Designed miniproteins, single chains, continued (5). Designs and how they scored, part 28

Each design is a single chain, and the fold is of that chain. pLDDT is the mean over its residues in the fold that is shown.

## One batch from the design tools (miniprotein)

Design m16952
Fold by ESMFold2-Fast:
Structure m16952 (fold): chain A 87 residues (1-87)
Amino acid sequence: QAIEEKKKREEELAKLGRQALTFSQQRQNDLLETLDELEKDKEARDTVYQTQKLLEALNKSNVITGTIMEEALLLSLKAYEARLKAR
């Protein structure tokens, strides 16, 4: 009985771990593409780095999770990309 419950929990954790990795890899790829475009504009790049630093501080303080931090950073980068393209 107890052995079956333990195995079920281990399988569930392994599945969640795999899903988290896939999700993280997809967002990381989007971030890298956006950062490459922004690197050409020092002002936009500096603003993105300040935003990243703020999000990292919030994550360290447990105000937000790592996933929320990644999502907020990606949205910030996409907003700056759109702004640069509008110029």
Scores: mean pLDDT 58

Design m16953
Fold by ESMFold2-Fast:
Structure m16953 (fold): chain A 75 residues (1-75)
Amino acid sequence: SSSDQQLAQQILQDARVWIQNYRRSTPDQQTRMSRVFRRSHFDTLSPQQQQVVIDTLRQQLSSDDLSILQTRVGI
């Protein structure tokens, strides 16, 4: 839906900022912020919304940035 697409775009913008901060963080900070990002941006979503977010991130992020989210956040 249009609202799900808007949600996915907001999460994409948040993900870009998060990745920038992740790259500048210590390993302990990276572990904590990965868990926080997943809980606040992904676990609260319906399965349909999660799929729209995954598809949007796969389409819009570089392979390197996407790999961080897939490996560390489990998206």
Scores: mean pLDDT 90

Design m16954
Fold by ESMFold2-Fast:
Structure m16954 (fold): chain A 55 residues (1-55)
Amino acid sequence: SMADIKAQIKTVEKQIKSLQAQVDALKDSDPETAAQLQTGVDILTKEYNKLKKQA
């Protein structure tokens, strides 16, 4: 349903924000872990854009 898609968009937005904060926190002290988390942000951003097109 449209409500389910909207709920998924909201959840993905929160996940992106959380992971981006972790990337920013680790980029200088642990760049390898930061790079792995950035990959997660990129994947979630693609899912976010897909959901937005369906909403």
Scores: mean pLDDT 86

Design m16955
Fold by ESMFold2-Fast:
Structure m16955 (fold): chain A 90 residues (1-90)
Amino acid sequence: SSERERLLEVFRELLEEHFSEVPDSAEIDGVPLKEYMERVVKRLEELLEKHSVSEILSLSDEELAELLEVSLSMASLVKNLLEQAVKKVE
């Protein structure tokens, strides 16, 4: 849906801004940062096809980490940035 596409675009921008000062040579869990960010966005897109934003935001960091297949710290960041993205879209 156009609403979901807009939300994901804003989320991507916020994620890229969060890592803007990190060098392109950096890796997370052995994966280049740019590739890792694309993976996170893709997994969130897939999750949003099955769950509402409210359902995702109500999940614990542990539950979200399992669903997105990311670390607890990354799941916490995703929740924070998703909440910010929601506030930026109507």
Scores: mean pLDDT 84

Design m16956
Fold by ESMFold2-Fast:
Structure m16956 (fold): chain A 75 residues (1-75)
Amino acid sequence: MEERKKALDEIVKLVKEVSELLAQIDATTDPEERERLYQEAKEVLEKIIEIAKKYNDESTLLFAQDALELLDRRR
């Protein structure tokens, strides 16, 4: 029970981190900085995917997979 609560708290933190990274990507005009931020956002999304798979959270899994695909399309 405590492990699932910690996982949900972690997902919330990671989602906030991704949102902040996406805002920085939209604000930056430096291609090198933008590429660095894309890589960081992908790593955070991959962590969300791993937690979602472990706890069978299909809604969070689909959300993170869709967000990852959108990041790749923005390149």
Scores: mean pLDDT 79

Design m16957
Fold by ESMFold2-Fast:
Structure m16957 (fold): chain A 99 residues (1-99)
Amino acid sequence: MSPREEALARLKALLGRIIQLYNEAKEALKKGDLEEAKKVFEEIKKIIEEFLELVEKYNITDPKWLEVKKLLEKVIEAIEKGDYETALKLLEELIKLLS
């Protein structure tokens, strides 16, 4: 497999992990467990940072991947502001984009 094909496979794997963590974050917020929600969102942020580094390193410019990148950058901004409800809505938009 080429290095670029391996990078694309890794991006897809990272998106799958983000979707799994989205469900965990949603349940934590539903229970009012803000400490658990914060922990899950910090894990999501780390995965998004790896995603963005791979997009930059391999110069991935496909329109769909650039749309995913823009949504993920907004998710990080919402997490850094502690706006977890906006972060969830942006992740829901990401899931719809990937469907």
Scores: mean pLDDT 85

Design m16958
Fold by ESMFold2-Fast:
Structure m16958 (fold): chain A 64 residues (1-64)
Amino acid sequence: SQALQAVLDALRALGADDETLKLVEEAIQGQTEKLDEAIKIAKENGQEDVANLIEGLRQLLRQQ
C-alpha cells in the first residue's frame, strides 16, 4: 500500500527511533497491537508528532 509506505517515510523524516519503526512495520504486517507499544515509546521519547501519526495509522488499519 502506497499510503502505508508514505506513513513509514513520514515517521523516518520526523526522526522516529528504529524500535518505533520496527513496531509500526510489524503492525502493518498484522500485529496491530504493536502500534500501542510504538505510540507509548514515541510519547516516552517526547516525539509527539510521531505518536500522533501512529495514532492516525491505527485508525486507518482498524477501518480495513
Scores: mean pLDDT 80

Design m16959
Fold by ESMFold2-Fast:
Structure m16959 (fold): chain A 83 residues (1-83)
Amino acid sequence: MAAEEERARQAIEGIEENLRGMEKLAEETSKFDKEKSEEVKEEVRRAAREAKELVKEYDKIEEGLRLFEETMGEAMKKLEEMK
């Protein structure tokens, strides 16, 4: 779990860094072609929306895992107290 959470966090950070890099490339492209720059910016905006949806899905999974761990912990404690 901890290793998977760390890997997911690194992947999200990587996506954010890539999006910032693409925005910078779009600005550089504006020196040569304004239309291409706008097209790249729209692609970056789409990628950012997709990344946000993935982060929301991850947050839901993380919350679900937390609740599961709490439930299992309480169940184990009750078993120890009853035996």
Scores: mean pLDDT 67

Design m16960
Fold by ESMFold2-Fast:
Formats: structure tokens, sequence, C-alpha cells
Structure m16960 (fold): chain A 115 residues (1-115)
């Protein structure tokens, strides 16, 4: 899990949003056996996979909508796991990274609209 979070941070710093999503997906898969409500992990993964498809297509508006749904599911998952500090901290770090990815995607949409 930690290695995937470090890799997601590095990919975001490099501007590689697709690679960042892939690493976040791997971190969630690694965390799934330890969480309450593991069905929410699947919903987050589905939303991340949808966001990746939109990013690869240059559809930043669609990517933003998918990322916002992933954030909602991940926030719900974090709240469900508040009694486990290690899981809660890992989910908080995932949520912070996903919010950063959303902000970068919003900047790409603004640039696309200006062109």
Amino acid sequence: MEAHLEAAEAALAAGDLVAALAHLRRALEALKPYVKNPELVERVIEALDEARRHLEAGDYAGAIEALERAIEYLDELREANKDNPEVYEALQRLLDLLRSLLERTEKLLAQQKAA
C-alpha cells in the first residue's frame, strides 16, 4: 500500500494523471481486506476506472464527474473506518491525493476551454 501511495504522489508531481489513478487503484485493492464496507472500495475503483477512460479520451469534464463520485465513495468509506486509525489515515491520504488529482484535471479543463 505505502509503495503505491508514494508512486501516486510521484506521478501527480510529474503531471501523469493516468499513472496516478493506476497507483491509487492499486493502493485501494491492497487496503480492501482491512476495511469495513469493502463494497465501497469496488465503487471507488469503478469511478477511478471511468475517470481514467475519460482522461485518456481528453474528456476532462467527464473525468471530473467520475473523480467527484470517487471522492464521495472514498469519504463514505473513510467515515465507515474511523474506528481503525491506520486504515483511516491511509484512506485520508488517498482522499487528499484524489482531491489533488481533481484540481489538476480542473486546470486541464480550463486550458482546453481557453484553446
Scores: mean pLDDT 86

Design m16961
Fold by ESMFold2-Fast:
Structure m16961 (fold): chain A 68 residues (1-68)
Amino acid sequence: SMEEARKKAIEAAEKVQRELVRRVLAGEVISNEEGRKAVLEAMKEVLEKLGYSEEEATKLAEEILRES
């Protein structure tokens, strides 16, 4: 279902965001744009694996990120 797909995408986003925070706390400089791209790409990959097209996955990932 779309609800299950959203949950999986959010889980992937949270995992990447935790890793980005860890890296910043360790002294790495990561721009807001680099972080945003990493989160979007992780969500898109999960959605595409669930059968969404690249366009659908991109649109849904952008919507999820906007709601965060």
Scores: mean pLDDT 84

Design m16962
Fold by ESMFold2-Fast:
Structure m16962 (fold): chain A 59 residues (1-59)
Amino acid sequence: SLEEKLKFLEEKDAELERRAPDVTPDTPEAWEIQRIIAEVAARTSTEEEAIERLYELLK
């Protein structure tokens, strides 16, 4: 469900912040995450679509 996917992403974010709060990864995955966020901010994608795309990318 979307709620389970969102919880997974929140736990992933918390883990990454705990490990390296001042490190921005320069990877294809990190670049794709930024693109997804930008599309939501530009209102070209919904939050639900972004959650699903991020879950598929990071699972």
Scores: mean pLDDT 68

Design m16963
Fold by ESMFold2-Fast:
Structure m16963 (fold): chain A 73 residues (1-73)
Amino acid sequence: MLKPKPVEVPEGTTLKVLESAEEVKEALKAAGIEVSLEQAKEALEEARKAGYVPAALLDKEGKVVHLFALPAA
C-alpha cells in the first residue's frame, strides 16, 4: 500500500479541513488566488468524487501556506 507522505507541520500552523465551496474560495483567496464561488464549488465536487476533501495549512495569522487533498473518512 502507498503510504501518504508525512506532512511537516511548522510551529504555529494549523490544518483546516475545507468542507464548503465558501471555505475553499476563502482559502484560495488567502493564498492569493481569486476564484468564483462556482469554480470553488466545482473543485470541491471533483475532490469529493475522487474520495477527497480539500484542506489548508494555516499559519498563526490565519494565512494559507499550503493546500492539500485529504482522504474523506
Scores: mean pLDDT 70

Design m16964
Fold by ESMFold2-Fast:
Structure m16964 (fold): chain A 78 residues (1-78)
Amino acid sequence: DEAKERMRELLEKVIEKARELGLSEEVVERIEKALANPGAPGDDTVIELSEKDREAIERAVEEMLPEAEKAYEELLAK
């Protein structure tokens, strides 16, 4: 329970960081919807990313990686 909530929080932080890096609000909203409904995204929740959007996400993931690793270690230890 706590583990999945922690991971969701990390994903939200990555998305927020990507937003800072210029990720489209439309893409952000779609990703947030997918995170809120992990069992629902299918053909109705297709997110097509531009090259800029993808780069923003990749950079956000890279910047948040150390924080994600620490959170993962915390969950693994508990």
Scores: mean pLDDT 67

Design m16965
Fold by ESMFold2-Fast:
Structure m16965 (fold): chain A 75 residues (1-75)
Amino acid sequence: NEKAIEKLRELGKTHPWGLLNPTEAAKVLARELGVSVEQALEALDEVGREYGVGAFGMLTLGQAERAVELLERRK
């Protein structure tokens, strides 16, 4: 979903390294994909376990994009 990815890119601009806060990313995913914030957080956590996350649990745009794919597959 192009719109979800575009919103995530815009969110990434709020951080110096383009990293995403998982709670804020989950809210964007929930709104754009029509899922609950809890489902979005679960998908982001799954991606973080699979690919690893930084020391503070922040996400890259690529990791958030992978979470979009997972949420779309589940429906």
Scores: mean pLDDT 72

Design m16966
Fold by ESMFold2-Fast:
Structure m16966 (fold): chain A 129 residues (1-129)
Amino acid sequence: MMQLSPEVLRTLIETFIELLKSSDNESFSVSDIKNKIKESLSSLSEEDQEKALNYLNDFFSYNENNLVSKQELARIAMLLLMQLIDMEKETGKQLISKELMEEVLKLALELNSISDEEAEEIRNYLNNL
């Protein structure tokens, strides 16, 4: 599997959080999500843009009827956050802000996209930063 860079992971998380906060819709089309991500990725290197688009194509090919619920989108943001936290633990480098981690956790809890055990793991990580 292709590993996404920390910059790409952060940009995807920030984009998903913006979508979740800005929309009153219960679901998003894969097309709308991809368009927003392409717009957000325009500030990154061509290599990182290509890797992110390939990841999204692989990911969204598993979704039925080309619709993604707010709960599913928040779950994806959580999975990306956990991946980035694992990279921080491995490298000893701060790759994501505490504020962004707290925002993802809050939205995932509000949308029931995270288990209590997963939420506790992230809270413990945040408290030890």
Scores: mean pLDDT 77

Design m16967
Fold by ESMFold2-Fast:
Structure m16967 (fold): chain A 82 residues (1-82)
Amino acid sequence: AKAAAAEVGFRAATAEAVRATADPADAARIRALGDMGLEAWLTGKEPPAEAYDLAAALSPEARAAVEAALPTGRAAAEAAYA
């Protein structure tokens, strides 16, 4: 269930980052980045150029929310893999 565990992890990190983000535009960017990150992980390919543009457009608060959400995503992936 490696792929399923990764999906759970990316979804949990995305949900936590969105929950911590007050700006709806940043929340939409975080969701798009989460989807692109999961696809890149599953396919072993580099993220598309638009992912870098979206990341650059994030506010400092949204960037902090994403960074803070990474441990939550990891814990969710580990729990799903068990």
Scores: mean pLDDT 79

Design m16968
Fold by ESMFold2-Fast:
Structure m16968 (fold): chain A 85 residues (1-85)
Amino acid sequence: STKEELEKALEHLEKAIEALKEGNLEEAGEHMALAAKYVANSSDKEAAKEVLKYLEKAGEALSEGNREEALKYLEKALEILRENV
């Protein structure tokens, strides 16, 4: 169900934030990819669009080495996702 997909995305997004805080960029990237997969598979296309936008921005920030900016974008994605679960 959409709720189950969004709940799984939420769990992976929280794990991505924790991994990033610990400096584990590989683990953070893996959990971000899983969060994006679950969000994209949900039926809530409007919520999915906003969450995916912030996940993409976080990924760009990580590729540039800007962990602080990446965390801000992941936290924005988390806020939106929590409102829709």
Scores: mean pLDDT 85

Design m16969
Fold by ESMFold2-Fast:
Structure m16969 (fold): chain A 80 residues (1-80)
Amino acid sequence: MSEVQKLIIEQLDKLAEELRKLGLDDTAKRVEEKKKEILENIDSLSDLEIVEKYYEIYSYVQKVLEENGLPLINIPNLPK
């Protein structure tokens, strides 16, 4: 795995854990499922495609948080 791939997987794990702490277990499970899909296809995904999937997942999570009246999670800055 590239350093970018490793960092994104670690950030998705942290995101799922934070969602579980907020009681959003179904949303956390969805993030874990998306992470599994990335891992199953990791050899075929470019760093750019993985970054795009990461932002798509965060956008989905932010929408769920907004719909539940919860504060938005800060999106971690990825190294270029």
Scores: mean pLDDT 78

Design m16970
Fold by ESMFold2-Fast:
Structure m16970 (fold): chain A 100 residues (1-100)
Amino acid sequence: AREALEELRRLLDRLNEELAELSKSMSWLDQARLLVLGGELQMGLIRAEGALKRGEPVEKIAEELRRTVEEVAAELRELLPDAERLHALLDEMLALIEKM
């Protein structure tokens, strides 16, 4: 579980780099939406790390984190349907959560 969260942190860093690059060519409103979505992923991971440190069940942590990533992925697919690298990173995050 801890190793999976550490790998998710690395994937989130790569995702944030991709979002930052994509945001350069977007409207201010879409840039704001990307910031909110990136923040939701960041907060989800912070909550998961805190819950694991408190000894909460891994299954519950994985379920809550999976819901957050799936919700954000759905919104990013609507906002950036052609961002294949971004979608691949989100799919890799979901695969890691499944291994928790």
Scores: mean pLDDT 86

Design m16971
Fold by ESMFold2-Fast:
Parts: structure tokens; C-alpha cells; sequence
Structure m16971 (fold): chain A 99 residues (1-99)
């Protein structure tokens, strides 16, 4: 599906820009890190919308696994931001390989 591939590539590009911002700025404030976290959570939600279109049951299982992984980690704001971005990138790469 060319439209779905386009949506995934746009999400991936936005996630890479957030990753670059984290790497280039080691001294981000808590407020700036929270803004990155919010954008990464928005990207993750957009991926789950695409997953729901492909396979709703599998999407729900992936959502539960992601939530459990993030909840078990007493992460700093920076580590949480990085983990969310990595999750977005891993999910987009996995979906692009299967389409």
C-alpha cells in the first residue's frame, strides 16, 4: 500500500529528527525533554493507528508489550525520550520490511 508506506516514512523521518535533537543536545532541560517525549508519544500513536488498519488484534498485543516494557523501567526523562524514539524507529522499520 503506497499511502501506508508514505505515512510510515513520514513518521520515521520525524522520529529521526527527534533522535538527532537528543544526540546533539546533551544538556536539554526537563521541559524540553518532556516536549520531545510528547512528540514521540504522538508518533507512537500514529504508528498504532497504522497497525490497527493492518491487524487490530496484533496491534493490541504490541501496544500491551510496549506499555509493559516502558512501565518496568524507572527511566530518567532523557532515557524515556530515547526509548520512545527507538520504539517508533523499530516499529516503522519492521512494518516497512513487511510491506
Amino acid sequence: DPEMIKRLLEIRERALKLDDKLIENPNLSDEELQEIIKEAEKLLSEIFEILDEIDKEKADKIREQVDKTLEKSNLSLRDLAGSLIATVLNLTDTLLERL
Scores: mean pLDDT 84

Design m16972
Fold by ESMFold2-Fast:
Structure m16972 (fold): chain A 97 residues (1-97)
Amino acid sequence: SAAEEQQKSQLRIEATENINRSLLLVQQAARRGDPAEGARLFGEFGRAAQETMKTGSQESADRALAVAERVRGLDPELGAQALEYLRQAIANLKAAQ
């Protein structure tokens, strides 16, 4: 139905917004610690998040979650927020399928 198509479109928009919020928080966390480790984690997260948005694969989602957990180990507050937004993005993508 038109309502179902509109709901799926809204879920995809929300997934994009949530992944972008997660990316921003990971970038902020990366700036607070060791620059080399931060740059590596942000790069790994960005690649996994982008693959998740493109493919919706569970493997890429699990990889993004694993990187977000490592970020939480370095910055508990920013990492926890990033993880929450990432989980919401994954849920929105699954609901949009």
Scores: mean pLDDT 87

Design m16973
Fold by ESMFold2-Fast:
Structure m16973 (fold): chain A 90 residues (1-90)
Amino acid sequence: MAEAEAQIKAALGKGLEAAKKKAEELGGEEAVLEDPEKAAKAAKAGAEAALAALEEAYAKLKDVDPEGAALIEKARELVQKELEEAEKIL
């Protein structure tokens, strides 16, 4: 469990960094908060980065910590839904 929790935190951190970087490219956080399309672009960048990290973590844990791998799978499902919602706006 501790490794799965660490991997989820790391993946979400990568997602947040990707979203923040995209927001900076789009005019900053204030501009993104005022524009749903810019918000969706930032959310999509974050979700894609988080999903990639979670998929890598799942592959590492599935054979050594099945319960931790199941927790990562649930995190992937939640991030995937966030990505789908962002893509509906774009």
Scores: mean pLDDT 81

Design m16974
Fold by ESMFold2-Fast:
Structure m16974 (fold): chain A 84 residues (1-84)
Amino acid sequence: DRSRQLALQNDQLSRQQAEEFKKKYNASDEEQERIHELLLTAASLQDLRDEAEARGDEEAAQRVTESLDLVQQELDELLQQLRS
């Protein structure tokens, strides 16, 4: 199933990125896990938004976009704190 394959790929990529941030910024295990959760959630929401748009569900697409924006904001704030 393509959607299951995408979810697995998103999880693998998000985990790798979180591990890289942990090494680069000396982040804690808790911070690494939070980064992984945010990256995975953002990727999953992006896929969900694209599917909603493809089937013409504008209400679902808008709600997913709002959720994606919030997750992206939280990720950006966390990464900014780790960089500072």
Scores: mean pLDDT 81

Design m16975
Fold by ESMFold2-Fast:
Structure m16975 (fold): chain A 74 residues (1-74)
Amino acid sequence: PVIEVEVELPSESVKSALDLYRHVYEAMEKNPLAKDAKSIGSGFAIDGDTVTAVVVARTDEKTVVFSGSAKLEE
């Protein structure tokens, strides 16, 4: 099974794609659903001023997908 978790982002803290990625990765590390993950993969996409970061944690029983999106302010 695949479990999708949307990461709650601090409204004023996302300044770059890497900053968003860090927030999503930290959320994965704190979530008990991703405890004992056997593999971790990650990626991100930039669509104009909007960035989406994804972190995938795979355990023996399930895959947990963490995602977050933010609009980058110029």
Scores: mean pLDDT 75

Design m16976
Fold by ESMFold2-Fast:
Parts: C-alpha cells; sequence; structure tokens
Structure m16976 (fold): chain A 58 residues (1-58)
C-alpha cells in the first residue's frame, strides 16, 4: 500500500476504535482490507499502530 493509504487507514482505525472500543481485531482488520485494499499484514500493522497511539493518549 502507499504511505498515504496507510496513513488514512491508521486515522480511520483510531476513529473506529474510539467509537467502538469493544470491536474485535478481526472485524477492524477486515474493514480496513475492504476499504483501502490493504493486505492482511498491512491491516494488522495499522491496527497495532492505532492501538499504540491510543495507549499513549491514556
Amino acid sequence: ASTLQLLKATFDAIERLEKDPDISDEQIINELMAKYGLSREDAERVVKTAKSILEIKK
């Protein structure tokens, strides 16, 4: 994926997790793959990054 797609996906993942903290990793990974055309590996990295950012905000 392009850097711009990864950045957009990361911001969307942050918003999605803030809106629904009980969302499963599988659900958000699948949503990011469908919306941005990410590989599963890239989607997993995006979710991990978004969670790390949210942990810093706590």
Scores: mean pLDDT 81

Design m16977
Fold by ESMFold2-Fast:
Structure m16977 (fold): chain A 100 residues (1-100)
Amino acid sequence: SLDKEAEELIKELREEWEKGKVNKKKLELLLEFLKEMQKYLLENPEIKDEELEKYGEEKVKEFLEKAKKTEDELMDEEELKEFEEKFKKLGEEFRKKKAE
């Protein structure tokens, strides 16, 4: 199941993040995936669940395929802080636009 593979990869990235040994390129791919999903949801506020599932499945597949081809590149502590700020800003922007 693509959903299980994505959940397992996200879980691994979270555990690696907590250990300070996360793969930089996989985290960049996750950030891009989340930005694309956020943009699509904001541009299509009336999207039906079936259409969202199809779009999500295609994007998850692309993310997993790119992640499987990713070389091991560990992030340093400063890069981890930069990604934390990027994820925080993404979440804040999504909440702000949803409240409008």
Scores: mean pLDDT 73

Design m16978
Fold by ESMFold2-Fast:
Formats: C-alpha cells, structure tokens, sequence
Structure m16978 (fold): chain A 106 residues (1-106)
C-alpha cells in the first residue's frame, strides 16, 4: 500500500510537470488541486484500518490506471481528457472512502 501511494504521488508530480511545461498555468493548477485531493483521500482511506485494506489497494490501483491514462492524454495534448481522468480518479477515491466509513460506523 505505501508503495502504491508513493507511485500515485510520483505520477501526480509528473502530471503537474507535464502541464507546466506545456505553458498552461490553469491546467497545471487544476491538476495540482485534483492530485492533492486524491492523495489526501487515499491517505484517509488507509487510516480507516486493516478491514478496508483490500478496498484501499483496489482503489489505489484504479487511481494509478486513471493517472496513467491522464499522463498519456497530456502527452497527446488532450488536457481536457487528462483533467476528466483525474476527476474520475478523485470520484473513485471518494466513493471508496464513503464505503469504508460506513463499514466502520456500523
């Protein structure tokens, strides 16, 4: 799990760098914001406990796949598509955290 979170942090840094090199500060700011929210939610999901470990690992892997698609889209010049993939990743993380908290609240 810590290795998956580190990979996500490294992917987010690469996406920010790619957007910055393209000279679109608005897209860079959006990617930075989305990436920070994704990382924060996944860290909170990890802290929900060992009973949610499988959910956390599966969610982290799905987030990595979305971030890898975002990287490919940024390299192809599709910045709107890259933002959409990051919003999908954020949505997946939020849903997983909501499920984990419901399990822990019962």
Amino acid sequence: LDELLKEIEELVKRLVDLAGRAGDEETKERIERLGKEIIEILKELKETGPENESLTITTAKSVIESLRRAERLLRAGDWDGAILEMEIALGLARIALSVAKLVKSK
Scores: mean pLDDT 82

Design m16979
Fold by ESMFold2-Fast:
Structure m16979 (fold): chain A 64 residues (1-64)
Amino acid sequence: SDEKLLEEAKKAIDEKDTEAVYEYTLKLENQEYREELLKYAREKGDKEIEDAIAKAIQEAAKKK
């Protein structure tokens, strides 16, 4: 489940689908996968996607 969400999130990053990236990152339960997505976005140089991932990480931390 989380592995498939990670794959879909990476695809969304490649497609520059900011909304999908945010939703997938929020649904992830594994913090290591969220950190992997943040690193992947930074390597792509997409600030908008990076900010969306950071926001989702902060939101997830408030709930769990």
Scores: mean pLDDT 80

Design m16980
Fold by ESMFold2-Fast:
Parts: sequence; structure tokens; C-alpha cells
Structure m16980 (fold): chain A 91 residues (1-91)
Amino acid sequence: MEEEIDREVKVALGLIYLTLGKMALEKGDYEGAARDYEKSVRLFEEALGPDHPLVAEAYENLAIAYEKLGDTEKANEWRQKAEDARRRAAA
């Protein structure tokens, strides 16, 4: 019960940070977007494991934020993680 509640709270917080990151990205705050998406990634990974569709979405959004920051290496790394997570989630 307590462990289940903790998981649900982490998912809810992850969704909040995912939304905040999208808002930051839309207003051109790419550093803020990356920070919020990193929090979303951590929360979803802890709650759902790395191979869940929500984790893949968070990885993809973080890749976009790093691409906008000009960090091509980090953008490619997170994009690859998103593709791997989507592939495993679909299997």
C-alpha cells in the first residue's frame, strides 16, 4: 500500500514536471525545460522502470530540450534511450 501510493505520487509528479517542461520549451526556456524533463525522467524511471511508454516520452522531450540548447551529443543519447524504451515497451 505505502509502496503503491509512493509509485502513484511519483507518476503524478512526473506528469506535472513533463507539463512544466513543455511549457518552458514553448516559451523558449530551454534550460528550464531540460531541468523539468530531467525530474520527470527520474520520477518515471523510479515508478515505472526505464522501458515504460511514459519514460520513453520523457526521454524524447529531454532530447528535444538538449537539441534546442545545442547539445547534440546529449540530444542523441536521450533520443536513443527513448527509441530503446519504446521498442521494449512494445515487445
Scores: mean pLDDT 83

Design m16981
Fold by ESMFold2-Fast:
Structure m16981 (fold): chain A 95 residues (1-95)
Amino acid sequence: KKEEIKEKVLRFAYYDLYVLKKNNIPIDEETRKALLERVKAVYEALKEGKDITSLPKEKIDKMYEEFKKNESTLTPEQKELFAEIKKEIDKYVEE
């Protein structure tokens, strides 16, 4: 179902942003482009029924919950990228 795919893609996007935040990697144009391309690839893989999980589900879920608790500490650039990712996922899910 479209909502399940959207939720999974969002969890992977949050995980990617968590890794960037943890490693103090700045959100520049190359990083933004790479994350948006990854979001599209993850969506397409899930739509095709592929298992894209490189980490155990439990670990991904734990990291996602941990990142959500720290969301208020995100930079303006990271918050903007969150909005862009969500908008792109909505486009792919709606079409």
Scores: mean pLDDT 69

Design m16982
Fold by ESMFold2-Fast:
Structure m16982 (fold): chain A 94 residues (1-94)
Amino acid sequence: SLEEKLEELKELAKKALEAVINGDRKALAQYIAEMLELASELLKEASPEQAEIVQQMLRLVFETVEKMLKSSKEEAEKLKEETLKQLERLAEKF
């Protein structure tokens, strides 16, 4: 179930980044809240090494959201794609 929760965290991250592209601030706030709740659950069960990966994934998503909000739509799409690839690489280390 830890691996299933990590996959759900990745899907919520993707939805959050898509909400930025769509200008849906309400959906963005909701997905960020759901990511934080799920990350809290993961961190209670995770090893220290797994916890560091979850924390790195959260930092990456939040930094990317901030950059995307300041970017053109075309630049934001590129940032989304690059971030999703980085999240996948982090998840592989979990």
Scores: mean pLDDT 88

Design m16983
Fold by ESMFold2-Fast:
Structure m16983 (fold): chain A 97 residues (1-97)
Amino acid sequence: DLELVRRGAEYTVKLAEEMAKTKSPEELAAFARGQVARAERLHKMGAPKDSVAIAYRAAAEVYRIAAEKAEQSGNTVLADELRAIADRLEKKADELA
């Protein structure tokens, strides 16, 4: 159900925003990696392409939240790396649509 997938994605992003208040950029990036792994499992299991695309876009947004936290802590190199990963995930989501 696409609606359930969208709600799950919204929850994931909100959870990452809450985590950003107390967690390090590295902890946020680890959470983002977990979300990518989930999207990849959904794809491998034959989930609908639009559902997989939503999962990749949610993971990309978590990477952007991690990048912003890295920049706030003065780690611009990590922030740039995390944004590059987010951009790649969005491109992957677009290719599935």
Scores: mean pLDDT 89

Design m16984
Fold by ESMFold2-Fast:
Formats: structure tokens, sequence, C-alpha cells
Structure m16984 (fold): chain A 64 residues (1-64)
């Protein structure tokens, strides 16, 4: 369970990095926001509320 949680968190962190990369391209900004939202949901499901909140803030930043 702990190993699976770590794996989910690592995938969520990778998705967050990709969200920033996508959002740096104007035509893909909306896609970047969606990736960040998905990463937040994954972190929330994994029970990592702190990571979920950080990813949610990233999504809000990219959307503004």
Amino acid sequence: SEEKLKEVREQAELAMRHARGLASIPELRETGVRVARAASDIAEQAGDKETAERMRKLADELES
C-alpha cells in the first residue's frame, strides 16, 4: 500500500511538471490546466492533501 501510494504520488508530480510545460505553449494552456487538475485529483485520492493543494494552486495560476 505504501509503495503504491509512492508510485501514485510520483506520477502526480510528473503530471504537474508536464502541466507547467504544456501551459508554457499558449495553444496548450487549457490542456496544461486540465493536467494540473487531474494531478490534484490523483494526489487527493492518494490521501496527500498537501500535494493536492499545491497542484490545485498551480492549476489556478495557469488558468489566470
Scores: mean pLDDT 80

Design m16985
Fold by ESMFold2-Fast:
Structure m16985 (fold): chain A 100 residues (1-100)
Amino acid sequence: GPPAPAVTLSPSSVTVKQGGSATLTSQASEPARGAVVNWFRQKPGQPLEPVGSAVADEQGRASLTLTNLTLDDTAVYYGQLSDERGTSALGSGTQLTVLP
């Protein structure tokens, strides 16, 4: 069958002050129970790196909450869904900007 559908991240961009927190939410268009969202980020001038994973809820939502943000957390964040259908492509990203 086709691979798992790509997730949509919300918000598309967020700006926070250093020491603050941000929550990124992924939404699957076809939620599967027990599906896992793998979170990645790409910092300026650096390769894509993993940041965590979360199980999607019954509405197909998973959230990544980042706390105690520093300037080093400025990146584009992506979600990737994995379930029995396989692994999705990286969907739309969230630009996180941390200000001093």
Scores: mean pLDDT 81

